# Designed miniproteins, single chains, continued (3), part 97

Each design is a single chain, and the fold is of that chain. pLDDT is the mean over its residues in the fold that is shown.

## One batch from the design tools (miniprotein)

Design m11360
Fold by ESMFold2-Fast:
Structure m11360 (fold): chain A 74 residues (1-74)
Amino acid sequence: SEAAEYAKKAAEAAKAGDGEKAKEYGRLAMQSAQRNGGVEDPEAQEYAAKASKAAYENGDLEAARAAEMAAMAS
């Protein structure tokens, strides 16, 4: 899904230490999940969780928060 693709990119950006891109892709994943109106996406949830963990490990709390919100929306 589009949400899963954005969540995956957020995870990759977070691992690379690019907090701005991680935050942007996390927000796009959340928006995509919200547009799908309550259809659960376990793949998007998994990648969003990985993005949040990577961002948190890098000390980027804003990127971690964006990824958490993406996971909750999916």
Scores: mean pLDDT 74

Design m11361
Fold by ESMFold2-Fast:
Structure m11361 (fold): chain A 68 residues (1-68)
Amino acid sequence: MSPLEQEALSLIDSIKDKKESEEFKKRFLELMEKRREAREKGDVKEERKTLSEIGDLIHEVVEKVEEE
């Protein structure tokens, strides 16, 4: 995994509610896989969309951690 992926996963793992942490982790990994597939297909629009969705997910995780 890339260093950025590892940092994102570490942040998700820091969520106190372990069920919510596992759900965020699953969503993150699914988005990372979609981005990889888009890259392999040369689908620039899908890659950009998936990157934005990953950013939105990380923002949700940060807000969740800060509210705890």
Scores: mean pLDDT 80

Design m11362
Fold by ESMFold2-Fast:
Structure m11362 (fold): chain A 75 residues (1-75)
Amino acid sequence: SSLDEMVEEMMKLLDKDNDGVITKEELKEYLSKVREVTDEEVQRWMDLLDKDKDGVITKEELREFYEESVKLHNS
């Protein structure tokens, strides 16, 4: 599905170490390419995406975030 493709593409862009997870540092680096971001803004994204509070974002957590975003748009 389109959502699965978006998750795979984002993982490829953000997961620079190819370890299957996204760190706060990798997220900050990616966001900084689009615009200046503060550590506080990056932490807000981490707090939204890192649901198990392990300090990294998994592919499953990223997928869940996109699914929740689609539900909010359709509701």
Scores: mean pLDDT 72

Design m11363
Fold by ESMFold2-Fast:
Structure m11363 (fold): chain A 85 residues (1-85)
Amino acid sequence: MKIELRAGFNTQEKAEKFAEKVREVAKELGLKVEITVKGSQVRVVAEGISPEKAEELVKRFKELVEEVGAVKTEIIVSEEEVKPP
């Protein structure tokens, strides 16, 4: 499973604080994520993630968006078919 999360902020400082909080969440969940900060925008990509971990990451992302005060958010979920056993 692949998840791409995007958040836009009024300032680069807020974007950087958001990125730091996302890194902490990823560490708590034991996930490897790619975080990119460009100006006031943050992009988070997680690949090879289980559906359960994906759901938790999205939930925590929404909480952080509300906490930091994002101006806009976008969540893109790509279900790569994990071939059945």
Scores: mean pLDDT 79

Design m11364
Fold by ESMFold2-Fast:
Structure m11364 (fold): chain A 99 residues (1-99)
Amino acid sequence: MNLSDEEIAEQFAAFEAKGKKTAAELAKKGVKLHLSIRRVGENMRVTVTREEPGKEKQTASFTIPALPGIEDFEGEVTPEEYMETLLRMARAAIEQLRA
């Protein structure tokens, strides 16, 4: 890996802090997210749709390797719930790289 475990931990802590702050600000603006997580063989597809009053819906989709402890999901989530899900995925991915 190009980064030490200490550097990864520091970058993750900074990402978590910024992510939680951003999620709280989006929630205050009334932003709603629809999250879909589906397993496809050895991978999972993650789709998020951002809904904000008076704005066009924005959708992003990405595929990642299947992560332990992350279950299939479909529903409305708050920005804070979405951020916590991203943090759980990041932790699971880091643990897979250490195994």
Scores: mean pLDDT 76

Design m11365
Fold by ESMFold2-Fast:
Structure m11365 (fold): chain A 97 residues (1-97)
Amino acid sequence: SAFDSLTPRERAILLTIVRFVVVEGKGAVSPAEIARALGLSQATVSRHLERLVERGMLEKIEVKVGDKIKTYYALGPLAQAELEALLAALRARLAAA
């Protein structure tokens, strides 16, 4: 799957966004929130977020606030499909144990 092609760091970032979106009910997540959750610099997180957007795993959302642009990230259609496949595979493995 596309998820299996990700680095461990990219997987950690994607799973953190999945937690914020699925468990905490957020529509989109800022780079600063992800950086705080993972104990990483915002520069490191932003670099990986751009790669995840290029892979179709995330969608970049830019919101104009006054004269500034704030950036948020949401799950892309490919990440939603991969999440469903991953959860199904994990449930099957747990049931077989």
Scores: mean pLDDT 81

Design m11366
Fold by ESMFold2-Fast:
Structure m11366 (fold): chain A 105 residues (1-105)
Amino acid sequence: SFDELVKEARELIEKSNLSEFEKRIVTALVQTVVSLYEKYKDNPELVEYARELLQAIIDAIKNNESLEDLIKKVRELASKFPDPEAKEILQFTIDKIEEIYKKRK
């Protein structure tokens, strides 16, 4: 279920070797996906894309991928989102998260 994936993602972030700042960035990405799921939960196609985004974040953490590679992967998946409004909101939010990450490096 989506709720189980969210729980897995949060547990993986807490146990990861990421810095406290990097954990906050990844948590913000997870929360963006959760918000997208909640807004569009009555649309099965958009729900499936939200699940794919969350799974990609989980896989990146499990594989010890860099935060830069994780952001790039999430951005690429966001570009494939079929709903134009959801895509714009998702891309804008990812851009803001990446901006914060780059400024505090």
Scores: mean pLDDT 82

Design m11367
Fold by ESMFold2-Fast:
Structure m11367 (fold): chain A 88 residues (1-88)
Amino acid sequence: SAALREKALELFRQAQEALAAGDGEKAAELYLEAARLLASTLPSPAAREAALLGGKAEAYRIAGDEEKAAELAKKAEELEPAALAELA
């Protein structure tokens, strides 16, 4: 959906603005919302899951939880072969 992608891009821009302003909590919230919307536009279940986990990982990293961010990023990486196969 074009409308959902436009909304996700707006949220990513707002997240960057919040991060530049030093509001890591708001930046993390906006990144996660954008990632959820963007993931929902993907046709592949594995691609949706990987995109959502990647977005969650970045949100936790911005919030300062590097351990949780690394855990979620690893889970996203584990889904990459399945996501690539479903999109091919």
Scores: mean pLDDT 79

Design m11368
Fold by ESMFold2-Fast:
Order: structure tokens, then C-alpha cells, then sequence
Structure m11368 (fold): chain A 78 residues (1-78)
């Protein structure tokens, strides 16, 4: 869970999410990778077929992030 802690810290630092919200977002998405790029968060996720996608986030609304990622995967995987 070293990866989980690193991902939580990036969400707290860049998006200023409370730790509980960052943990909930990571648990919901189960991301392959979260990194910082030019002041933004980049989230990499795998779909059910193992295909990887990247999503850039600037705004700290976890539910909106989840909705956008869900729609993105739906549109790209199908």
C-alpha cells in the first residue's frame, strides 16, 4: 500500500482534498497511477479489459472526478 499512500499525498497536495476524500476517491477508482503534471493531477486507470487511460484533473470535486472518469472509460472502452 505504498502506492496508495503516495496517491493520497498527491491528491492532498495538488487538489487540497481532505485525506478522507482522497482515500474514498482512490478506493472508488482503484487507479494504476496518480501523478502531478504542471500543477494538475493525472490519473491512470485500467478498464475491465486491462486497457489503460489517463485523465487530467484540476478541480477538487471527487464526485465530479468519478463521474467524468466513468463516462470517459465508457466512451473509450466501447
Amino acid sequence: DEKREEQIELLEKVLKLPRENAEALIDAIDPVEIREKEGKIVIKIKDKNGEEYEFEVEDPEPLEILEKIGEYLKKKAE
Scores: mean pLDDT 70

Design m11369
Fold by ESMFold2-Fast:
Structure m11369 (fold): chain A 64 residues (1-64)
Amino acid sequence: SEPVRLALEAGEAAYNGDVDKAAELVQKATGLSPEEARYVALGAAGADNPISGALVALFAYRES
């Protein structure tokens, strides 16, 4: 589905250090505010691998 795809892309972007892109993708996937989406993106960027980053983004999608 579209929101899941966006969340996975956000997790990968955050893991690669592109926090701004990750935050925008999280916002599109979840409908969170820009500030809330940035907090999720920062959490994903702190992950040691892209799978962990993607899981953080997916959890944000489930809560929205």
Scores: mean pLDDT 69

Design m11370
Fold by ESMFold2-Fast:
Structure m11370 (fold): chain A 70 residues (1-70)
Amino acid sequence: EEVRREAERLAEEYIEGIKNAKVVEQTDDYEVLEFEVGGEKRYLTVAKGTSKETLIKVIRNGFETRVELA
């Protein structure tokens, strides 16, 4: 299934990006992470104290849910 394979590739790219993400801005309430997906810079605002592991799980779980339904 093309959609499933593409989703898995995107998940891998996002996971690698998050693993190598850098905190570029911090406030009392949030942090801004900078990372790359497919060679393009992306930014993600997360609640202060959110771990990279938590973000990776969220991304993975989203793709896993899609795959299980396919």
Scores: mean pLDDT 68

Design m11371
Fold by ESMFold2-Fast:
Structure m11371 (fold): chain A 78 residues (1-78)
Amino acid sequence: MNKLKINGLFPEDFMRGLIASLLAFAERLRPVDPAGAARIRELALEAQRHLDAGDLAAATRSLMEGVEEALRARERLA
């Protein structure tokens, strides 16, 4: 597996965009699923903290957990 390709999938600017998208999704979700919204927001903010600290591995993990929680929230609404 090529490390350059893996790093290319999660550059800092792309990760910041995903964090912003998760925060926007959590805000929209809050009136319908406040618990899910809170969890997604917490994971997005955790990813932001790790990214600001230069810990791309921890930032990626928190971001992926946030995406999974967003997908689970979508399934609960279906």
Scores: mean pLDDT 78

Design m11372
Fold by ESMFold2-Fast:
Structure m11372 (fold): chain A 85 residues (1-85)
Amino acid sequence: SAEALLDELADLLERAEKVAEPEDQVDVGVAKLSLAVGRTIGDPRFAAELVLKQAEALLKKTTNEEAKKILEEAIRKARELLEVT
């Protein structure tokens, strides 16, 4: 369901925040905010599109291998959410 994918995305972004380098913390925070805004306005597609864009941008610049794995999973879940919304 879309609700389950939104919950999985929220968990993945919280996990990314815990392992992200200090310089990447703001970008993870922006992705978390985008997800929260999309959920609040009842637009999971908007949430998925913004999180996907932000996670892809962060994946390109982060050097933390654990953060990369979490972001790759977040990208997969955001794409799944786009397909069901």
Scores: mean pLDDT 86

Design m11373
Fold by ESMFold2-Fast:
Structure m11373 (fold): chain A 84 residues (1-84)
Amino acid sequence: RLEELRKVAEKILELGDKDGDGYVTPEEVREALLKLGVPKEIADRIARIVGGLSPDGRATLEELVRALRMLDPETQEILLSIVE
């Protein structure tokens, strides 16, 4: 599960990192998740968690993994079923 969540975080970073600096904003996280087919409710929640972990708007891969790990197990399973 941790390895699978890391792969999701990597996909978010790759799609959301439009600046190429290795960081994503909460807005870029939300956009990336929506492009991956994640429901708006889940995308909005993850973006909010990321914003709390990275108040400077520069979320790293490690912070993305942490945000995904803060989700309840049911939401994690839904996320993993969508992001193949």
Scores: mean pLDDT 78

Design m11374
Fold by ESMFold2-Fast:
Structure m11374 (fold): chain A 66 residues (1-66)
Amino acid sequence: SEFKEFDLDGDGVITKNELLQVLTSKHPWLIRLVDPIMDAADLDGDGKIDLKEFEAFKSSDVSKLL
């Protein structure tokens, strides 16, 4: 799944640093959107995106910008 591409250390969550690293490599034009993406996907406010939050984000209007 796409989640595994962002979950670089395989711990089941995506940090802002992991998101930034993947976007820098695959979608550098989206780096400016890292904070809005984190805010939209991080539903519990812990600064990390789990699988459920990632799937919810993919269904959101913000994900249509990707």
Scores: mean pLDDT 70

Design m11375
Fold by ESMFold2-Fast:
Structure m11375 (fold): chain A 81 residues (1-81)
Amino acid sequence: DSPAQIELAKKISEIFQKVLPQLSDEDALALQDIALYLYLSGDVAAATARLEALMATLSPEQQAVAREAWDEIVAAHKEYS
């Protein structure tokens, strides 16, 4: 893998270390699947649509956590992709 891809993977891992304790295991796994989809596809719009579908199932407090994490994931993706 390129150094940029390694750095992206590290940043995404760090974001999830902060967020995973604040979500249920099922919701955390769903968010990880969406992040993996973004990483593999590069399709920010399609990945964001999947996130919005997940967000509709979350509490307002969990939505805030997921949104903050997603903004950081998208920013990292744009920086290293």
Scores: mean pLDDT 80

Design m11376
Fold by ESMFold2-Fast:
Structure m11376 (fold): chain A 71 residues (1-71)
Amino acid sequence: GVSEAEKARETEKNVKWLQRRMLEEIRRLDDEDTQRRLAGLTSLFGTIIKAEGSSADEVEEYYEQVLRLAR
């Protein structure tokens, strides 16, 4: 099985990946309202990932969901 420390490390990696990807998306936007909405959603999903833990696949689904909600 996967250790508690390995799960915590994977969760931290996944949160940082989501934050970096969303920052890149935000930088490509010209609309400040959409930028603020994306930043807020990224923060919310980052909190969920930290609380629940997550796999890479689950984080990719969260990324797609955030983009869909911001469109």
Scores: mean pLDDT 75

Design m11377
Fold by ESMFold2-Fast:
Structure m11377 (fold): chain A 74 residues (1-74)
Amino acid sequence: SPAAEAELSALVRERNARLAAAKTPIEELEVLIEGYERLLALLRRHAPGETEAIATVEAQLARLRATLDALRAA
């Protein structure tokens, strides 16, 4: 939908700007996690029937969170 495309484009632009400003692997992971959380919310709102896409984003988010936790523990 046009609304979903506009929201996705805005999310991608915001994520890319934040990634460009990130100076450490931890900062990059925090930006990626926030980006995926917003993408997940967008999918649930505009495409709740896309169960495979939602599950893929949830799995990726879980992996990124585990990586962040491991880096913070080191």
Scores: mean pLDDT 87

Design m11378
Fold by ESMFold2-Fast:
Structure m11378 (fold): chain A 114 residues (1-114)
Amino acid sequence: MKTVSLFADGANPLSQQAALEQAIAAKDADKVVLTFYVETEEGARLAEQGAIALFEAIDKDLVVDMLATPEVSEALKRAAENVAKRTGAKVSFEEVTDPVTGEKMTLARVEKKK
């Protein structure tokens, strides 16, 4: 099984667009995993828009992970729930520790299996 893993800065529309284009172009992958790093409420909104576009474009097993610092965890949770509501994907939440900073982060996983 070939999994393509991509990373996007949730606050940078060009980073999101590049990751989205690479995800759509990954025709030989069985699964695509896209991770958004979200540090702002605007970043959460952009991650929501990017994830919706990706779920509407991709005809594969798709996982979108969104990681947020505690300050924007509520905005991230709302964004992930909006993606799930719009696309029919499943959403789950967990607390993870950033291995570099040691800070606790909120992980929202939005996934759709074909």
Scores: mean pLDDT 75

Design m11379
Fold by ESMFold2-Fast:
Structure m11379 (fold): chain A 78 residues (1-78)
Amino acid sequence: MDELIEVLKETLPADAKIEKVSENLIKITFPNGGFVLIEVEGNKVRIVEAGGVSKETLQRIVEALKKIYELEPEITLE
């Protein structure tokens, strides 16, 4: 979990807020009110929900997740 938070901090703009909501949930909030909710379950990670986020930003997040986990995203751009 901590490794994922560090990678996200390095990948995302400095003004994005990254918060550990629970042992298996991370929420990313952007200045424009956009957000991404990420669930970590055992050896997998998925994007549970996203709103107000650009296609480019979402792709950056997916790439960061793939570096740490074998990602099976529920909501992903190709």
Scores: mean pLDDT 71

Design m11380
Fold by ESMFold2-Fast:
Structure m11380 (fold): chain A 106 residues (1-106)
Amino acid sequence: MKSVLEVVKEALERMIKIAEENPDDVERIQAVTDEAIERLRELDPSADWAVGALRTLTAAFIEMIENPEKLDEILAAVEETFSRLPDPQLRDLLLEAAKKLAEIIK
């Protein structure tokens, strides 16, 4: 059985792979997020922080695609939000994913 951290890591790796293949494929990236959220809720109903973080990252990525001129501002806001997460492993994982997604759009 996968842990919350493993589910998040796997979802982030899948999102990055999709974005590297086609950053405009926001429907596939959203589907990965939705699937991961459902799995997280089944695994640990108290993992609202992980669900919130995945939603924040996906929304930010879509906003970066729609408004590339605001990419640095969106990335900074996401990094500030994730820096407040209590789990250092999840924090580092999400910060790394946000930076990789921003680099793909640049």
Scores: mean pLDDT 81

Design m11381
Fold by ESMFold2-Fast:
Structure m11381 (fold): chain A 81 residues (1-81)
Amino acid sequence: AAELAAAVERGLAAAVAATERRAEELLAQGRAEEAIALLEQALRDAEEGARLFADNPAVAAALEAAAARLRALLAEARARA
């Protein structure tokens, strides 16, 4: 059964997309500190999730992808601060 993995993947994808959009809007408005705080919290959540679901390949892959994307956005936000 993949119900939990599918639900986590769906929820995580939506959460990452919402975080990306919000961070981009904040950066466009010159609100780099708020964008950085948002991305740091999201990254902590993704990394903690990856530890908790390390034994679930599909969930772990989704969390690793989310963390990589969030790190890239965080680096961009910090460069603009």
Scores: mean pLDDT 79

Design m11382
Fold by ESMFold2-Fast:
Structure m11382 (fold): chain A 88 residues (1-88)
Amino acid sequence: MSQQQRALEKGNQAIQLLQERRRELREREEYPWARDAAAALDRLIQQLQEQKSRTQEDPSLAPELEKLSDQALELVRALDELLRAVLG
């Protein structure tokens, strides 16, 4: 239970941060790269939501959700650096 709860919490955190970055990218819809990036984040958010649902049904999947969430958080950090470099 504790590992499942931790994985679900981390997944929720990753989803929220990705949704915030997607919103920032959509404010830059005039740039094709920003639209493409927003679409990629939409797919990742959907994947995380599906993995979260699977983990709620099967706690043994908690490590996979945690790993995917860690990868998503790493992507958020990389995207933050890119947005700061491009947007100031």
Scores: mean pLDDT 82

Design m11383
Fold by ESMFold2-Fast:
Parts: sequence; structure tokens; C-alpha cells
Structure m11383 (fold): chain A 100 residues (1-100)
Amino acid sequence: ATAGDRFARLVAGLREIQEKLGAKVELRVTRASPASDLPELEVELTITVPKDKYDEVRARFRELLAEAGVEVLEESETYDPEKDTVTIRARLRFRAEAPP
């Protein structure tokens, strides 16, 4: 799979999290390698989820990272007691799958 294929897989799964679990997802591509170089993308991701849905969102997000073959560079979680929400922030790197 290419870095773009892995990114598309993550985006599809994040849409499902947003639609089914009521999470707010914000995603920014921070770096993209040219086609002539080793294919690589970096993205910054923010997921804001109601605390009562946190366990489901966290489990699905972890599954998506594994399915997409994503390298996690940074991950943090913050609870907001006023809004009763958890915000997951991640910086992710997508690389092409090594040839067999």
C-alpha cells in the first residue's frame, strides 16, 4: 500500500467514528513527500469525543492506526470537565509498505 492508500483508509475510518460515535475530527496534512522521494505523509489529528463514548472511540482509533499501518509520532489525551469531553491529539506518519 502507498502512503496515500494508508491515509485514505484512516480518513474513511475517522468519518465512521464521526458519524456513528458523535466525535469531532480535525485533520491537517503537515508534510508530504514528492513522488520522486520515498513516499511519506505527516498529519496532525484532533478527535474530540464525549466522555461516555471515549472507550469506543479510543478502541476504534487504535484499530484504525493498526489497519492503516500508521507510525504514531506523538499522542496525548486531555479531559475537559466543563464540556465532559476527551480530546485526543496525535501526530501520525504514513509510509509506503515495504515491497515483499
Scores: mean pLDDT 76

Design m11384
Fold by ESMFold2-Fast:
Structure m11384 (fold): chain A 61 residues (1-61)
Amino acid sequence: MSPEREALADRIADGILATAKALNLTPEEVRRMAELAAKTLGFSEEERQWLVDRVLERLAA
């Protein structure tokens, strides 16, 4: 994945995590949001998996 795509994915992750904290979303709901965001933005399978893993990792911390 390119550094530009990783930076974009991290910005998307920041938005998802802010929403998750504000609404007290479950990890399952957060995963669904990340999957939908990746699909909407036309992410590849690799980019989608990276976004999902990144969001869930940061949510668990």
Scores: mean pLDDT 82

Design m11385
Fold by ESMFold2-Fast:
Structure m11385 (fold): chain A 99 residues (1-99)
Amino acid sequence: DEIAAAADRVIAAIPKGVEQAAANNDPAAIEAGVAEMKADAAALNAPAELFGAIEAFAEAVLNRDAERLRRIIEELRRAAEALLAGDEAAAVEALRRAA
């Protein structure tokens, strides 16, 4: 339950910081948002694979790679669904694919 809530919180935080920063074309704001997401993930003892997914998301946003962003978002959605279903192994695998 706590792990699923932590994953949902980190995923939900992405639109708040990174999407707003991307709309403003501000790489420093994107970097700050990513750092905040990593800090939240660390505070919640999130799996290492989530940090890899956050890094991949940041890189795709900075590179304006819409196809990679769609794939990362899709894998993050699969990870959240797997966690809600209690399948931690499937969630970790989805996070690994996102990276």
Scores: mean pLDDT 68

Design m11386
Fold by ESMFold2-Fast:
Structure m11386 (fold): chain A 75 residues (1-75)
Amino acid sequence: SLESQVKAVEARLGVKLSEEAGRRFMLVTGSPRPLTEVTPENIERAAREGTTDPSVPGARVADLRKTAELLRELE
């Protein structure tokens, strides 16, 4: 399941992706998303949108892209 994939990525990165991904979706898109809707495609889209928003630090955009890459590897 996506939840299991998120937990595996959390173990690799040492962070809580369920909380951080939802928070970053809110920061980048202005709209929160539940854990079950967190997908590599949605994260990559949020990262691309974030690159055009000066209020979103580049470090967060890079972290979102890395998260999307790891989620794809777990598929």
Scores: mean pLDDT 51

Design m11387
Fold by ESMFold2-Fast:
Structure m11387 (fold): chain A 68 residues (1-68)
Amino acid sequence: DEKLKEAAIKAGVEAGLPEEKAKKVAEESIKNGDSPAAIANRMASELVRSGAATNEKASEAAAKAYKG
């Protein structure tokens, strides 16, 4: 699931997450067998929590991760 992982990392970084953190979230979620929606939700939560994006921007970044 390389494309999903890379898309998630890219979306997280573009929205303002540090690359290291975006990789960690994406890798752990995929390793756990989380659905694309679960990965997107985790990315969105981290973006909002860090203040890097509003709920709307975070949701859009997450949507790009799995092309919903």
Scores: mean pLDDT 68

Design m11388
Fold by ESMFold2-Fast:
Structure m11388 (fold): chain A 69 residues (1-69)
Amino acid sequence: STLEEAKENAKKMIEEEKEIIKKLDISEEKKKKLLEVLDELEEKVEKAKSEEELKEAVGEAQEKLAEIL
């Protein structure tokens, strides 16, 4: 289904982003905050019951990441 495909893609992107963040030359406190946002997003992606819920979760995470970066 489209939702399952979107979830799989989102999970893959989250995993890739976590690996990138872990390798960044930035403060450990900033890394921790970024990783916490992605951990929260991963949980919301897993629980999402519609593409709208998935899109909302991703959008909220993007806003939080922008605030930290």
Scores: mean pLDDT 84

Design m11389
Fold by ESMFold2-Fast:
Structure m11389 (fold): chain A 62 residues (1-62)
Amino acid sequence: SMDDIRRISEEIRGIQQQIAQLLQQSTTASPSDRQQLSDQINDLGDRASRLNVERIKLIRQS
């Protein structure tokens, strides 16, 4: 539905904003903290990619 597409789009936008904040934090982080932040960024990126695939499927079914 259009509401599902809208919700997924908002979730992707939220993830992108969160990644941007984590990237900013990584510039001043210790090496150990930077590794943890990198792992979080990768996990968020994977989630955004999966959500984008689902959004494309919903658009195609509409």
Scores: mean pLDDT 88

Design m11390
Fold by ESMFold2-Fast:
Order: structure tokens, then C-alpha cells, then sequence
Structure m11390 (fold): chain A 78 residues (1-78)
């Protein structure tokens, strides 16, 4: 199956496609987790993962909201 994800690359929030396989997850951003023996989270860190039923409209809405929100470790709020 395939799903949409939002990745963080060097401070840029991007949208990608992640394919889940029995052998493991594979992303279409060129950072193949299975192929890349040394996963580089710095290149494509998943910020939010969506289910296979997510539409492009929902994805874009989440993308825009993430742009206005602090990244996971950017701002630590009590």
C-alpha cells in the first residue's frame, strides 16, 4: 500500500509518498530506507504520516498547518 507523508529536509517541509512493504517502508524521495543501509534521517525526517485514505486536499491542509507550527523540536512549549 502507499500513503502520503510530510518530510523535513534541512528546515524545509516537503510532501512525499511512502510505500509500505512486507520488507519494510520505502519512500519516493530517494531516501529508500531498505536500500540505504545507513538511513539518513537528516535528509528526510518524517514529521507526520497519513493513512492510505488521505486525499491531496487533506495532505495540503496538513502541510500548510505544519508550516505555521513549530517543528517537533523547534519550539518546546509547556
Amino acid sequence: MQSYVIFLEDGEVKIGIRIETPEGPVNALGASERFADYVKPEEAKVLKEFGPGTTLSELLKAYNELLSQPFARKVVLP
Scores: mean pLDDT 57

Design m11391
Fold by ESMFold2-Fast:
Structure m11391 (fold): chain A 78 residues (1-78)
Amino acid sequence: SMREEAIKLIEEAVESGEDANELIKRLKELGVSDDEIIELLNELIKENSGGKAIEYGTYQSFVSMKIAIDKLIEERKK
């Protein structure tokens, strides 16, 4: 599904240290809205905060990506 593709793109971007602007462009090409991007990031952060035995850096990487994307989306609203 589109949701599964979007989640995969977010996970790959976080793991590779991809730029937040580049990730937003790729998600927009899939038809994902800014609000949906934020919702998916919040869900992935929640899942990584205590539900998965993933390396300690992964949670921080998701949080960092979410902060960067929030800032970019807010700037686009101006």
Scores: mean pLDDT 75

Design m11392
Fold by ESMFold2-Fast:
Structure m11392 (fold): chain A 98 residues (1-98)
Amino acid sequence: SEMDAILAALRRLQARYPELANMPSASDTEYYELVDNPLSLSEIIAAVESGEIRTKEELEAALLQMHANLVLVLPEDDPRLAAAGAAVAELLAELAAL
């Protein structure tokens, strides 16, 4: 099904981009002080599996929010920002092809 394909794509990205896979450590105080809606690929996968995210538009919004959160807390030249941008662009392209 389309949802199974989406979940498979998310899990591949989680394995490929471990820096996006899980929430930042609770000791990363700057992230949790600046970010109102903390998100990682694990949280997005859980939301898709639970039915909290049910549409491609909701999934796209969550992916863009995850990237926006990192832009707030990481320096502009941090390679994790390039990785996050690439991962989001890759998944958005896969979603457009479904």
Scores: mean pLDDT 79

Design m11393
Fold by ESMFold2-Fast:
Structure m11393 (fold): chain A 79 residues (1-79)
Amino acid sequence: MESQRLIEEAEKNKDNMEKLKELLRRALAQEGVTLSDEELERWAARVQVLIEAKEKKQTLTPAEAQELVEKRLEEYRKK
């Protein structure tokens, strides 16, 4: 339930990394998990990758997901 709610809210804010970080911080706190801002940034990128994979009905291996997360972080940090 928590994961589905997180994904739904993340879809609305998938183009805004800062909003995704806030959503993840709040959702993970409900699960008893506290992460640093850097970890939240990586989790936000991971959520973006998972949303895209779900929309494309694609199954990702851990290695594929990691590569996509790295690309998302690189794009976010280009500035």
Scores: mean pLDDT 72

Design m11394
Fold by ESMFold2-Fast:
Structure m11394 (fold): chain A 60 residues (1-60)
Amino acid sequence: KPSLFEQARSMSVEEIEKLREELTARFEKLASTLGPEGQAVIRENLERVDRIMDKIIKEK
């Protein structure tokens, strides 16, 4: 079974943006339940995911 990022490579730009928005909303909700150190980790992971998704979009 392909990874989330491998699946994203076959998705349209619109679908990738929607997935990014959904993931961001989920992480923001999770971050609100964590202390500042946990919030920083969530932000770092979101930035990493955003960079990967942006790279995939640019390859289309």
Scores: mean pLDDT 76

